# Designed miniproteins, single chains, continued (5): the designs that were tried, part 103

Each design is a single chain, and the fold is of that chain. pLDDT is the mean over its residues in the fold that is shown.

## One batch from the design tools (miniprotein)

Design m19801
Fold by ESMFold2-Fast:
Structure m19801 (fold): chain A 61 residues (1-61)
Amino acid sequence: DDLKKEFQKLVMELFDAIDNNDLEKALELAKKLLELAKKLGDEAAVRTYENMIKELEEKLK
């Protein structure tokens, strides 16, 4: 499933960005992961990335 593989790839990239304190890149990746989670119908992932986006946006103010 190409969609699930892309999701996993973006998850790895997101955690790399967080580990490097690249909050702007982490925000971009979290937004992409939210859209993929919605396409996959993964409600838990949708909530996770919505919360992560909110936290990252607060840190970037």
Scores: mean pLDDT 84

Design m19802
Fold by ESMFold2-Fast:
Structure m19802 (fold): chain A 58 residues (1-58)
Amino acid sequence: EDEEKALQLLHDALARSRTYEEVRRLFVEGAEKAGISPEAREAMLARLDARQAWTDAL
């Protein structure tokens, strides 16, 4: 489903990026190219926002 695809894109962005802003940008670009639904994209962005403290602290 779209949620699973969005989760994979988020993991790829996290592996490739050093900053929160880079992760968010790469994820949004990948999700748009893959045709991920707005609902699935927003759910994954909420997860990314919840992880922002870890990305910023590390």
Scores: mean pLDDT 70

Design m19803
Fold by ESMFold2-Fast:
Structure m19803 (fold): chain A 65 residues (1-65)
Amino acid sequence: APPAPSSEQTARLVGAVLRIIGHVLDGDLEAARETRREAVEWLRAAGVSEEVIAEAERLLEKALK
């Protein structure tokens, strides 16, 4: 199994999700998409598996549409 994310990584991920939700509530879909891209890039750089990233992307896409 891939290593579990650290508490710092989890906090940063939660923060990114909350920012995306905030941008969606503001109607700023472009800012929401950019924050999502930054979060995905950060997760990839942190060594999170592509399968987990793909699942998160799928859920976010469904929520943001």
Scores: mean pLDDT 69

Design m19804
Fold by ESMFold2-Fast:
Structure m19804 (fold): chain A 83 residues (1-83)
Amino acid sequence: MIIGESEVEVEPGPSDPRFEPLLGKSLEEAAELAFKLLGPGIYRFYLDEEGKVVGAEKLSPHIGTLDPNFSGKVKEVVVKIEE
């Protein structure tokens, strides 16, 4: 369930290898993979202008990754992932 959306500007940040499989995926595909790999929770996804995931983080505990080669404006989407 999407619980928030906004536009933000991002810069290259830290990389957590657990989130790398989510990069380049659509929001729906990334949310499904996040559930399978990282479990249920509240996630923040960063989408480029094509709607592809360029960053993802889990908000509790706060862990995540951002594509180190990406900077610019993105759409921020907060998703509650449940069973």
Scores: mean pLDDT 69

Design m19805
Fold by ESMFold2-Fast:
Structure m19805 (fold): chain A 58 residues (1-58)
Amino acid sequence: AAPRLLEAEVISKKTGKKVRIRLPSGATPEEWRRAIEEAAKKLGVKPEDLEVTNVREV
């Protein structure tokens, strides 16, 4: 069977813009931090301005 993925919505508290990230369910905290940093770059904000919401398995 295909490995399970975690999908999360990341929202900027300043702009209200969202991006979705997907990582393997076994992803480390460091891999999650890198994904959040990447989302911050895409949204043009600092990582501390982001909120992770709606985490689910897909």
Scores: mean pLDDT 77

Design m19806
Fold by ESMFold2-Fast:
Structure m19806 (fold): chain A 81 residues (1-81)
Amino acid sequence: KDIVVVDVAADGSEEELRNVAKALATMSKETGDDIVVFVHGEDRESVKALLKYLEEMGLFGAEIPAEDEKGRQEALERFAK
């Protein structure tokens, strides 16, 4: 069983963000892999909405910038525990 890391830009409508969360949850169920989602974006409400939808779908989501290597590493360690 593998851990799959996915970077997602939280842009678009509320419906689009819900569909992204559903697609990732479906992928996790079909593959049996654990998915860790790193969320980034300029729109704070979109970022917050996507994180909430990921949590509702039972996925681990964190708002970590792509350039924050230490934050990404620490988030993966938190997920692994």
Scores: mean pLDDT 77

Design m19807
Fold by ESMFold2-Fast:
Formats: structure tokens, sequence, C-alpha cells
Structure m19807 (fold): chain A 97 residues (1-97)
């Protein structure tokens, strides 16, 4: 019961991040605040996935983080690029486990 609730919370956060990315793809311009929001959600999802040893969750975090990285590069925001690259590295390192 508790595990299924925590797993559901992870899925909700991942779904929220995916939904926000889809919205951003439809916008003519993506703001730093838009990308910061997705990164905040994905960072929390990564910590939850690590805590529950959910490799599928980590794989989804990695996929989302790679899309955010591309959008951050297009926006020219080096801080967001660095945050996305750090998330990708952490997810990849956990998957090597």
Amino acid sequence: MKISKEEFELEVELALAIMQLEILRQKPTVTPEDLEFVLDVVERALELAKKYNDKKGIEQVLEIAREVLEMARQSGNDDLVERAEKLIKEAEEFLKK
C-alpha cells in the first residue's frame, strides 16, 4: 500500500513534466521560468526514483532531462544547460549500478 502510493507520486510528477514539455513545444518561445519548472519537477522525480530503486523512473527522468537540455541550449541559458547535464549524468550513473 505505502509503496504503491509513493510509486504513484513518482508517476504523477513524471506525467506533469511530460505534459509541461508538450505545452512548451507548442509555444513560439520558451522562457527560463518554464524550463526551471520542468527541471524542479524532474529533479524531485529523480530523487524519488533513486529512493525506490525504480530504474524505469530513472529512464523516464533521463528522457525528459535530454529534452530540457535541447530546449535550454536553444534558449541560450547556460545555467539551465548545466542543470540538465547534471541531471543526465546523475541518472546515467545510477543506471550503471
Scores: mean pLDDT 79

Design m19808
Fold by ESMFold2-Fast:
Structure m19808 (fold): chain A 64 residues (1-64)
Amino acid sequence: MMPSDEEILEALGRMYVGLGNIAKSQGKLELAVESYRKAAELFRRAGNEELAEEAEAKAEEIEA
């Protein structure tokens, strides 16, 4: 069974969250924010608003 477009977008979003976490750990805060915001956009396109809000919260925590 091929993955749905929603499953692909959600997987990409999770990859960007991972990139953001790594960037944050390395002090690359600008890259971390960009990665979390891309993750949020991908989760919204996948229809997963809860994961999108979590990704945005991670970006906002860095920008605060």
Scores: mean pLDDT 83

Design m19809
Fold by ESMFold2-Fast:
Structure m19809 (fold): chain A 59 residues (1-59)
Amino acid sequence: MEKLEKAKEEVSRLLDAGEPAEEAVKKAAEKYGLTPEQTEELLKIAKEAEELSRRFRAE
């Protein structure tokens, strides 16, 4: 199974809990043992997800 997909779900969950994108990515990367390359991709995704989370919460 692809660890990156599981890490993306974990990051989404952490962002919903109010964790910053960098911390969410670090936790997910450590939990799933991601490579540096996968961690960088995940960070980009997490930053986009964090912006979305902040937007609908800003109401």
Scores: mean pLDDT 75

Design m19810
Fold by ESMFold2-Fast:
Structure m19810 (fold): chain A 62 residues (1-62)
Amino acid sequence: MEDYEKGLEAYKKKDYETAAKYFKKAAEKGNREAVDLLVKALSALKDSKSALDVLIEAGKRQ
């Protein structure tokens, strides 16, 4: 499925927000694997945002 493949490509690039969007579309089309990957992408998105905040704060502190 096109949406599933686009989700995987985004996931490989660590673009978890885009990956979650495409996995949601694939899941709506009946792709059960996309449901599992959607959960994983959302979990990774939370971790990614936390790491980004730490890096931004470190940059401000110099």
Scores: mean pLDDT 71

Design m19811
Fold by ESMFold2-Fast:
Structure m19811 (fold): chain A 63 residues (1-63)
Amino acid sequence: SREVVHALRSIARAQEESPERGRETTERYAASLPPEDAELVRRAGERGLRDGPEAVRREADRV
């Protein structure tokens, strides 16, 4: 969905600034999304913290 793509791109951008902003951004978007999309966004955020923000951008490109 457009909301998930926007969330993932915003999370990647926040992670480039700092890991703390990345976590805050992930939780803010997850709180506003349906449970399935929230889980996807949280998993992508965790992957970005481990493997880098580009991993989150790749998830956004996959829908």
Scores: mean pLDDT 85

Design m19812
Fold by ESMFold2-Fast:
Structure m19812 (fold): chain A 71 residues (1-71)
Amino acid sequence: PLTPVPGPTVDELAAMAAADPSVLDRILQTAEAAKKDGDPSAEELYNFALRVAEKAGLPDQAARARELLKK
């Protein structure tokens, strides 16, 4: 058994986002705030949000995640 990762997985978040797209908006807002604060995890959060958006079939949120990944 692998060590469990704290927090929801891509699959869990994709299911939640399919039911409520605001879940992805919340993740993107968190990632954007982290980037403004110089948090090195911001890029990981953007990549995570992109994967969730693609799996949930939310192209608008996927486009936002790609935009936020720009250096």
Scores: mean pLDDT 73

Design m19813
Fold by ESMFold2-Fast:
Structure m19813 (fold): chain A 73 residues (1-73)
Amino acid sequence: SVLEEVIAEVNAYIEELAAKHNVSPEDLALIKDTAETLARLLLERGVSPEEVIRTVKAAVESAIAALQAQRAA
């Protein structure tokens, strides 16, 4: 299904980005759960799969950047 494909792509991106930025397993699990929930919501509201993937990836990047900034302080 489209939902399964979007979730798979988003999860692969999150795992790659989290590994590069040393995100904890606990934070990784929460980010993945939040991203999947957001992706499902946007798809249910008729947002295109391409736009959903773009939006969720941007949100994940912002979250990981915030976690990195906190560690660098």
Scores: mean pLDDT 84

Design m19814
Fold by ESMFold2-Fast:
Structure m19814 (fold): chain A 57 residues (1-57)
Amino acid sequence: DAARAAAIAAELARRAPAIRAAAEGIARALGLDEAGERRWEAMLRDAERLVLERRLA
């Protein structure tokens, strides 16, 4: 359902600052450096894209 996919995307965009802050906190607690943090963020973004593509197909 395209309407549901759009609503999920809007909710994710609205929550992006809070999600980023939480991810930064977790990375710090785990002792990840800047490079590790970048890899984690890239993987999360790829996962988000795949979920949206699957829903739109």
Scores: mean pLDDT 65

Design m19815
Fold by ESMFold2-Fast:
Order: structure tokens, then C-alpha cells, then sequence
Structure m19815 (fold): chain A 60 residues (1-60)
């Protein structure tokens, strides 16, 4: 799946060293791992949580 970052999501992506507006599920997992320092973060769970929090929007 592909997700577009909201304005809030873009701020968090910048903190994680990510310079993109559209991320795959795997890239969202990497973003979450960088932000939390937890290498065990599941990409699908991270995507669900970020979408629920208004940080990303699914586009495909």
C-alpha cells in the first residue's frame, strides 16, 4: 500500500530523516523504527496507528 503524509506526518518524517511525501508500508515501518528506536516495529501496525492518528492517508 502507498500512503501520503499529512502536514503532521511530514514533520515526523523530517525528524526521522525522511524527505518524501508518499511512503510505502515498509517505509512507514522504517520511519516508526527511527522515531521510537524500536527495531521490532511491525510496518503494518505502524501504518494503522499513523493513519488513526492522522499522520498518513492511504492513497493505494
Amino acid sequence: ALYELTEEGLKLARMAGIDARVLSTAQIGEMARRLTGDPSVDPAAAARNFEKDGLIRRIS
Scores: mean pLDDT 85

Design m19816
Fold by ESMFold2-Fast:
Structure m19816 (fold): chain A 69 residues (1-69)
Amino acid sequence: IEELKKKAEEYFKKGDEAARNKDWQTAIENYQKAIELYKEIYEKTGDEKYKRNMEIAQRALDSAQEMLA
């Protein structure tokens, strides 16, 4: 499960980097992948940290989607 945690953090970081460059489509794709992985980690572990990480990534996703609209 440590590999899932690492992948989730990597996707979230890639999303943030894309958002800083105003590459909203790439930001959206990476935030979506991070959310899916955080959800899987939360379902497997019950660790509330990953529920919070999902919420943070969802808000970032929503913001990036607004920039495209």
Scores: mean pLDDT 84

Design m19817
Fold by ESMFold2-Fast:
Structure m19817 (fold): chain A 117 residues (1-117)
Amino acid sequence: SADLEALRAALEAARARGAPPHVVQAIELLLETAERMEALVAAGASPEELLAVVEEGARRLLAIPGLPPSVRELVEELVRLVRTAVERGASPEEILRLARAGIRAIVGELLAATEAA
């Protein structure tokens, strides 16, 4: 998928630039979460199973020391948006679209915060 290829490219670029360990770890975890979500949607997983993957990914992300407050806020926002969508009966495909948009925003903020330092 184009989203997974973009995440892999972002990870390779971060590693090549010698980005801080917390940035590399966060992008690796976001890529793992995105790959798991795409595989689950393809396998016919429920919205609740997708929410569980997002919540697990968020817990692991928020445990990374040194994450900027702006990144933490975006992670918490993504969990809220996905949870609300599931409660409102969103399809697995809608949950995946929300997760992809949130992951892109989180990666963008991670890279911007790294360049500002």
Scores: mean pLDDT 88

Design m19818
Fold by ESMFold2-Fast:
Parts: C-alpha cells; sequence; structure tokens
Structure m19818 (fold): chain A 57 residues (1-57)
C-alpha cells in the first residue's frame, strides 16, 4: 500500500538523520530517532555509548 511505502521511505530518512546525530555526538537526538525508527521497522538498533560517541570522528 501507499502507506507502507511512505513508512519505508520515512525509515530510510530517519536512518540517515540517526547517522548524522551520531556524527555530531548528539546522543539525546540519536536515541529519540532510533526509538522512532524501531517503531516504524519493528527492528532493534545498536547504538554506541556516550563514551564511544565521543571517540567517533
Amino acid sequence: SAELQRRRKEAFELARRLGEAIRQKDYTSALEIAKRLEELTGTKLFLPTPEQLEKMG
């Protein structure tokens, strides 16, 4: 359905934004985006810890 296609597309956009939040070391935004993405896809996501985020470029 068109509704399912829209949700899939939104999930891809959220995944891109999640990567950007991680790159910016915005842990709070990353958690919020990940939760929303999990709700849309039904898939659990692995997130780095705050310490790991600080070490990422």
Scores: mean pLDDT 73

Design m19819
Fold by ESMFold2-Fast:
Structure m19819 (fold): chain A 73 residues (1-73)
Amino acid sequence: MELSDEEIEELFKKYDTDGNGKISREELLQLLKDLGKNPTKEQVDAIMKSYDTDGDGYLDFEEFKKLLEKIIK
């Protein structure tokens, strides 16, 4: 199942529970599980370390989209 850019944006908005325009590590884990992926929390931690340029423990939309494009390719 391939996600369109619009679907990625909709998912970002749905999982951005804080409304701050960012996705937390735990929200990302839940999203990936909902997409039929089963990453470990350890793998999600590694992803966050690689993509979280702000160092605040969140992914912005650009980083989130790049990650999903890499994973769902």
Scores: mean pLDDT 72

Design m19820
Fold by ESMFold2-Fast:
Structure m19820 (fold): chain A 58 residues (1-58)
Amino acid sequence: MAALGPPAGLPDKSLTDEDILARTRAVLDALGVDEARKEAILAQVRAGLAAIAARQAA
């Protein structure tokens, strides 16, 4: 947890990719982030999760 106080959506090992995305979206909603910015952030998160999954499959 960041000492500066804002909630950070760090991925937990016990969470699924969809849980991570849902929590990230909820945090962005709570922070009042625009829909377009939420789309961009979620796309980056999805890409990162997909890259991790691809490495595990290799």
Scores: mean pLDDT 72

Design m19821
Fold by ESMFold2-Fast:
Formats: structure tokens, sequence, C-alpha cells
Structure m19821 (fold): chain A 60 residues (1-60)
């Protein structure tokens, strides 16, 4: 179904963000640039969730 495809795309995007966060953490969380990148990934996750909720609502 269309909803299942949207859910699968969202899941893949979230997993990519989680992998990026893990890579940054492995490079040292005490570097200012790494803290900034982690903050940016958190903001991307929040935006992604908002877009996902809008798409699901439009399909229902």
Amino acid sequence: SEIEKVEEEFKKKVEELEKKAAEIESKGSDKPENQEELKKLHEEHEKLLEEYNKEIEELR
C-alpha cells in the first residue's frame, strides 16, 4: 500500500541519520564541530518526523 511505502522510506531515512550520529560519536564528542553535527542530525530527525506525519495524514 501507499502508506506502507511511506513508512518504509521514513524508516530508511531515520536509520541513515542514526548511522551518521554513530559515526560522529566514534570520532569524538568533545569536538565542537561534532556537537554541531549531532545537533543538526537531531533537527533533521524532527523535520523528517513532521513530514512523515503530514504524508500519512494526507493518505488517510
Scores: mean pLDDT 80

Design m19822
Fold by ESMFold2-Fast:
Parts: structure tokens; sequence; C-alpha cells
Structure m19822 (fold): chain A 65 residues (1-65)
């Protein structure tokens, strides 16, 4: 589980950097990967990251029409 948690953290960090650089397509791709990893985690661990992932999803969705 440690490896998946670290992978998720890296994806969230890369997603934020892509979003900040205006690369919303890359941010969306990284978001989808982060959601996939989060779904593979235990419920309690998943909940810790869902709020951050959902906030990023909302922001990306606002930019991608």
Amino acid sequence: MEEKIEELKKLIDEMQKAFDSGNYDKAKELLDKAIEIAKSLPEEVRKLYLDQINEMKKEIDKKKK
C-alpha cells in the first residue's frame, strides 16, 4: 500500500503543477490516474485524498469545456 500512496501523492503533485501551468489536458489525464489509484486503496486511506482530488476535478472541469 505504501507504494500506491506515494504514487497517488506524486500524481496529485504533478496534477497541481500541470493545472498551475495551464496544461488542463495533462491535469485531467493525471486526475484520471489519481482517481484510479485512489479506488484501489482501502476506504479509510481513500477518504483522506478524495477531498483534494474532488477539488482538483472541479477546477479542471471549469477550465475544460
Scores: mean pLDDT 78

Design m19823
Fold by ESMFold2-Fast:
Structure m19823 (fold): chain A 68 residues (1-68)
Amino acid sequence: MSRLERLYERLKALLRAMVDAGATWAQIDAAVEAFVREAMKEGVSGEDIAEALNRAGRDLQAEADARA
């Protein structure tokens, strides 16, 4: 599994757990900011972070739409 794929899976799991817990957008935003900071500290490229966020965001939107 690539670094991007691992990053995406970790972020997706985090966002799914937060959505399932009824987290607010402010809480989700704070968690995503913390995730991005840790990924940057680990030397992950901005392109890989952006792609992981884009994929996870699409999945989160689909889950939100399914629950609305």
Scores: mean pLDDT 77

Design m19824
Fold by ESMFold2-Fast:
Order: C-alpha cells, then sequence, then structure tokens
Structure m19824 (fold): chain A 76 residues (1-76)
C-alpha cells in the first residue's frame, strides 16, 4: 500500500514537472530523487504538498520548499 502510494505520487510529480518547459530531463530527475529521499525518510507529506502547490499553479521554488525542508531535517 505505502509503496504503491509512493510510486503514484512520484509519477504524478513527474507529469507535473514535465509540463514546465524550462526544466531539463536532468533537472526533473534531480527533483524526483529529492522527492524519493524525502519519502524514504518518512516525509511523504512533503511530496504531497509539493504536488498540491504545483497543481495550484504555484512556482517551482514554492513547490520545492516542502521537499528542501524535509531534506534539511536529514542533515541537521
Amino acid sequence: AMAAEAEELLNRLRELLKKIPSLTDEQIDAFLEAARTAIAAGRMDAVRKAIELLEQGKSLVEALKPILDALNDLVD
């Protein structure tokens, strides 16, 4: 159940990022790797928030904030 939900979230995030014409495939892959790292750390909520922000038409920077906050918790 959790693994299937993680795959669905990552797939949906990829689809949303592909709609941003200024992003390269390498940049999309880097964003998805950050999201996977957050999920592995138990921060699937951060990825859900990033998806919500992108669906609301918020900037890439605003969508990235929840994931960066989750990753920062791993190094502090």
Scores: mean pLDDT 80

Design m19825
Fold by ESMFold2-Fast:
Structure m19825 (fold): chain A 71 residues (1-71)
Amino acid sequence: KLEEYEKIIETSTDNEKKAEAYFELGKIYKEQGDYDKAIEAYNKALKLTTDKKLEMEIGAEELEVAVNMVL
């Protein structure tokens, strides 16, 4: 699963597809408790996407991770 998204990031020339792959990687890192990597992946996804719906979804996940980090 993780490896599949890394492949998309490396082989795709489509910034939206890369943004979606980074978003999925961020969620995987969050599930593993690696909040620093999750935030990094979410920020990369936000930088690449122009889709407002995806931007909102990434922002919500990033906020939840940030809250958990400062407990």
Scores: mean pLDDT 79

Design m19826
Fold by ESMFold2-Fast:
Structure m19826 (fold): chain A 55 residues (1-55)
Amino acid sequence: DVTARQEAVLARVEALLAERGDGVSPAEIARAAGISPATAARYMRLLRRERAEAA
């Protein structure tokens, strides 16, 4: 049960990863997206796991 806000945050993190590259830190994503470093790390981990499953 993903809320619209969670979807918006996930999309923003994904866009920032595409813009800044794979080496970007959770702290940099958190600052740019206006979220906590813990939330940024969680979404980055989910996106990387999904990419690994798709490969």
Scores: mean pLDDT 74

Design m19827
Fold by ESMFold2-Fast:
Structure m19827 (fold): chain A 68 residues (1-68)
Amino acid sequence: SDEELLELLQEKLEQDPELALLMAEAFKKLEEGVSLEEIMEELAKRIDDEELLRGAEIALKKYKKLIE
């Protein structure tokens, strides 16, 4: 579920400072008008875990809707 994927992302962000920085940069790029597709393409190169990558996509989509 979306909730379980977001919980997985949250847990990993607390354990991995590099992932936390990567996600912070992704959110900043969304605020700057970079497309979700470009951000996800870049994240897919850095995140090998498909469930974690899906969690990141869900978080970014929710954030985009909030700032629009």
Scores: mean pLDDT 83

Design m19828
Fold by ESMFold2-Fast:
Structure m19828 (fold): chain A 98 residues (1-98)
Amino acid sequence: MTEEEIKKRREQYEKESEAATLAGDAVDEMIRAAQNGDREKIDEAAKKLVELAKKYGDTAYNIAVELLQRARDANPEYREVFDEALEKVKKGYEELKK
């Protein structure tokens, strides 16, 4: 691995760490909002995940999808909320590729 590749990997790691933190916060907010029946906060959290996928690309998209799937499996009573968020994130990400 070249010195330039090492530097780029470090910059990528910092981006991934930031994306993971922000995605985790948004999913936690969505879980809390779902438990409280706060639709406005659910919609806000879903929008945050879509914006993270737009800003950070594949890294944020993959993290958001994984966290939403884990949240869905852990909270089956709110599965519809997480499935809707997954569709919004997938559609928002696919629009970036067009």
Scores: mean pLDDT 79

Design m19830
Fold by ESMFold2-Fast:
Structure m19830 (fold): chain A 75 residues (1-75)
Amino acid sequence: AATQRAQELVGKAGDYLNKGEEALKKGDYKTAIEYFQKAIDYAEEALRLDPDSILAQTVLKRAKENLKKAEEKLK
């Protein structure tokens, strides 16, 4: 049950990560930040339920790196 829920959360995190990356490429930095923050939130919840999820760890790392990049564009 917890592992299945973690997998669903990883899927949502991945979807938001992809949307954020598209927004970032288009120069929509505010939209990118919102999507990356959602990706981080879902990935962190997934890792709380399944800390060994390589996919959740990968999504979280990429979302955090992209969030920093998007934020730097607005500073």
Scores: mean pLDDT 86

Design m19832
Fold by ESMFold2-Fast:
Structure m19832 (fold): chain A 60 residues (1-60)
Amino acid sequence: SGELVGEAVRLVVEEGRAEEALELLIKAGFSRETAEEIVRLLLEGRYDEAERLALRGVLG
């Protein structure tokens, strides 16, 4: 799942492909709601908050 999360970050940050990143996060096991929040934070440049939310999703 870490590989898919890394690719999702790259799609948002480097290519602006938010919808493809959202689908990858859902495939990685995140809920749609959490995946949408992660993508939103990445689009806003709030990388630390996006990382903390993703980590919480893996650990709890």
Scores: mean pLDDT 79

Design m19833
Fold by ESMFold2-Fast:
Structure m19833 (fold): chain A 68 residues (1-68)
Amino acid sequence: SASEQLLEATNLLLSGTGEATITTSDGTVIVVDASNPAQAIGAILWMIGSGAKSATVKVGDKEVTVEL
């Protein structure tokens, strides 16, 4: 479910190595500090508000895709 995907994406952002990328299905990319909860929350809100069909959160070699 979307809520489970959001929880996994949030956990990945908070457990990361300091740099995370979020790529939306329309090709927009943002880079945030994975270990910063304020940036993580801001990135999730931006992702939900983007109007994109999906987004992929990547930290290191790990990724989670969220359907929006």
Scores: mean pLDDT 75

Design m19834
Fold by ESMFold2-Fast:
Structure m19834 (fold): chain A 63 residues (1-63)
Amino acid sequence: SKPDKQELLRLIGRILRIIGEIFDLEEELKKEKDEEKKKELEERIKELERERKRLMEEMRSLP
């Protein structure tokens, strides 16, 4: 079956939002001086990178 165009666009939209959030957090991390807050930002970035990878693999599985 051809993938539902709406579902594909929804997945793309979610991936783009996550990429944007990662970018914003990486910019915050570059400016952060508090070591505890830096660790929290790094943990959040890693969580979002795992979610992005999962969604990208899901998108690739829809031929």
Scores: mean pLDDT 83

Design m19835
Fold by ESMFold2-Fast:
Structure m19835 (fold): chain A 74 residues (1-74)
Amino acid sequence: MVLTDKDAEEAVLLVEVAVLYTIGKKAIERGDLELARESIRRLEELARKAEELGLEEAAEYARERARELREKLA
């Protein structure tokens, strides 16, 4: 089994999404609204990048995480 450049890029994006989501959740818990909003914005940027790269699962994952954080801030 040989990983393609696209497989590696997808793995990196999924890790970035998980990290940003965790930061966003902790920011909301602590009342750090600026950090929470930045985490949401960055997740939305990652979703767009994943979509442009044809990484449908990564894009959906990022969008869902951003939506969950937005709902907690509403």
Scores: mean pLDDT 82

Design m19836
Fold by ESMFold2-Fast:
Structure m19836 (fold): chain A 88 residues (1-88)
Amino acid sequence: MSEEELRREIAAAMAAIAGNVAVSQIEDPEVAEEVKKLVDEAVEALLAGDVERAVELLREAARLAEKAGDLEGAELLLTAARSVEKLA
């Protein structure tokens, strides 16, 4: 594995962890499912090397979590997005 591939895999793992925490705190199952979908797509984008798309998806997931009242999950997702953005 290249160092760049390893960094993307670590970022993908961090995004997945942040997403799981956020989803676990959202009471609305429709919003929880949408956040999970956005995080899963962000992880796929990261593993494919599309860092810009991963950042956009993580930021959108954070916005949905915040609207659902999950401020802690939203902050974790924004932190993941900032970490991913530094890979670009």
Scores: mean pLDDT 83

Design m19837
Fold by ESMFold2-Fast:
Structure m19837 (fold): chain A 113 residues (1-113)
Amino acid sequence: MEELRQELLTLAEEIRKAVEKLKKAIDSGNEDEAMRLLDEVRALLSRLWDLVRQAIAEGKLTPEDRELALRILDEVEKAFQELAKKSKNPELQERLQALIDLVRAMRAELEAA
């Protein structure tokens, strides 16, 4: 596998783990933990996006790596939408919506690149 692809797969796994912890925190009503996990997920998405943006700038983003990044963003958007429907906390819903908007912006920029 290419180095970029390995890094993307590693970030995808870390994002999935963080999202699963977030889901459990929401299920248990631990809103403070859910808020901390939202910050963790945002940081992971920022690292993913920095990696993708650098690859685009260096002309190193292959069609396969682009497709992988888009799949990661689609998976994450779907997970956040499901969590937003599940949560009855307005602040948590607002933060999840902000992450959905962020992921959508990232995907639109990647598709336009």
Scores: mean pLDDT 84

Design m19838
Fold by ESMFold2-Fast:
Structure m19838 (fold): chain A 81 residues (1-81)
Amino acid sequence: GSMSREGLEEEIARAFVTMLAHLALLQEERDYKAGKRKKRLRPTPEQRDAAIDELLEKYREEILSGKMTVDKVRELLEKRA
């Protein structure tokens, strides 16, 4: 059977925020290598997954509307490290 609308929205939101988290970590690594950051941001898989889950709970509407940015995800990952 086809996925429910709510289940489809959850998968789309999760895929999108996971992509943004990946891009945020790539940007952090680039900034660290360029000397723009004193510390390398290296969240554990558990910390990253917890941050993604919290983003989905708190910012679901912003994620689904395309208002969530790499910079916002980056800021939230930094607060949890």
Scores: mean pLDDT 77

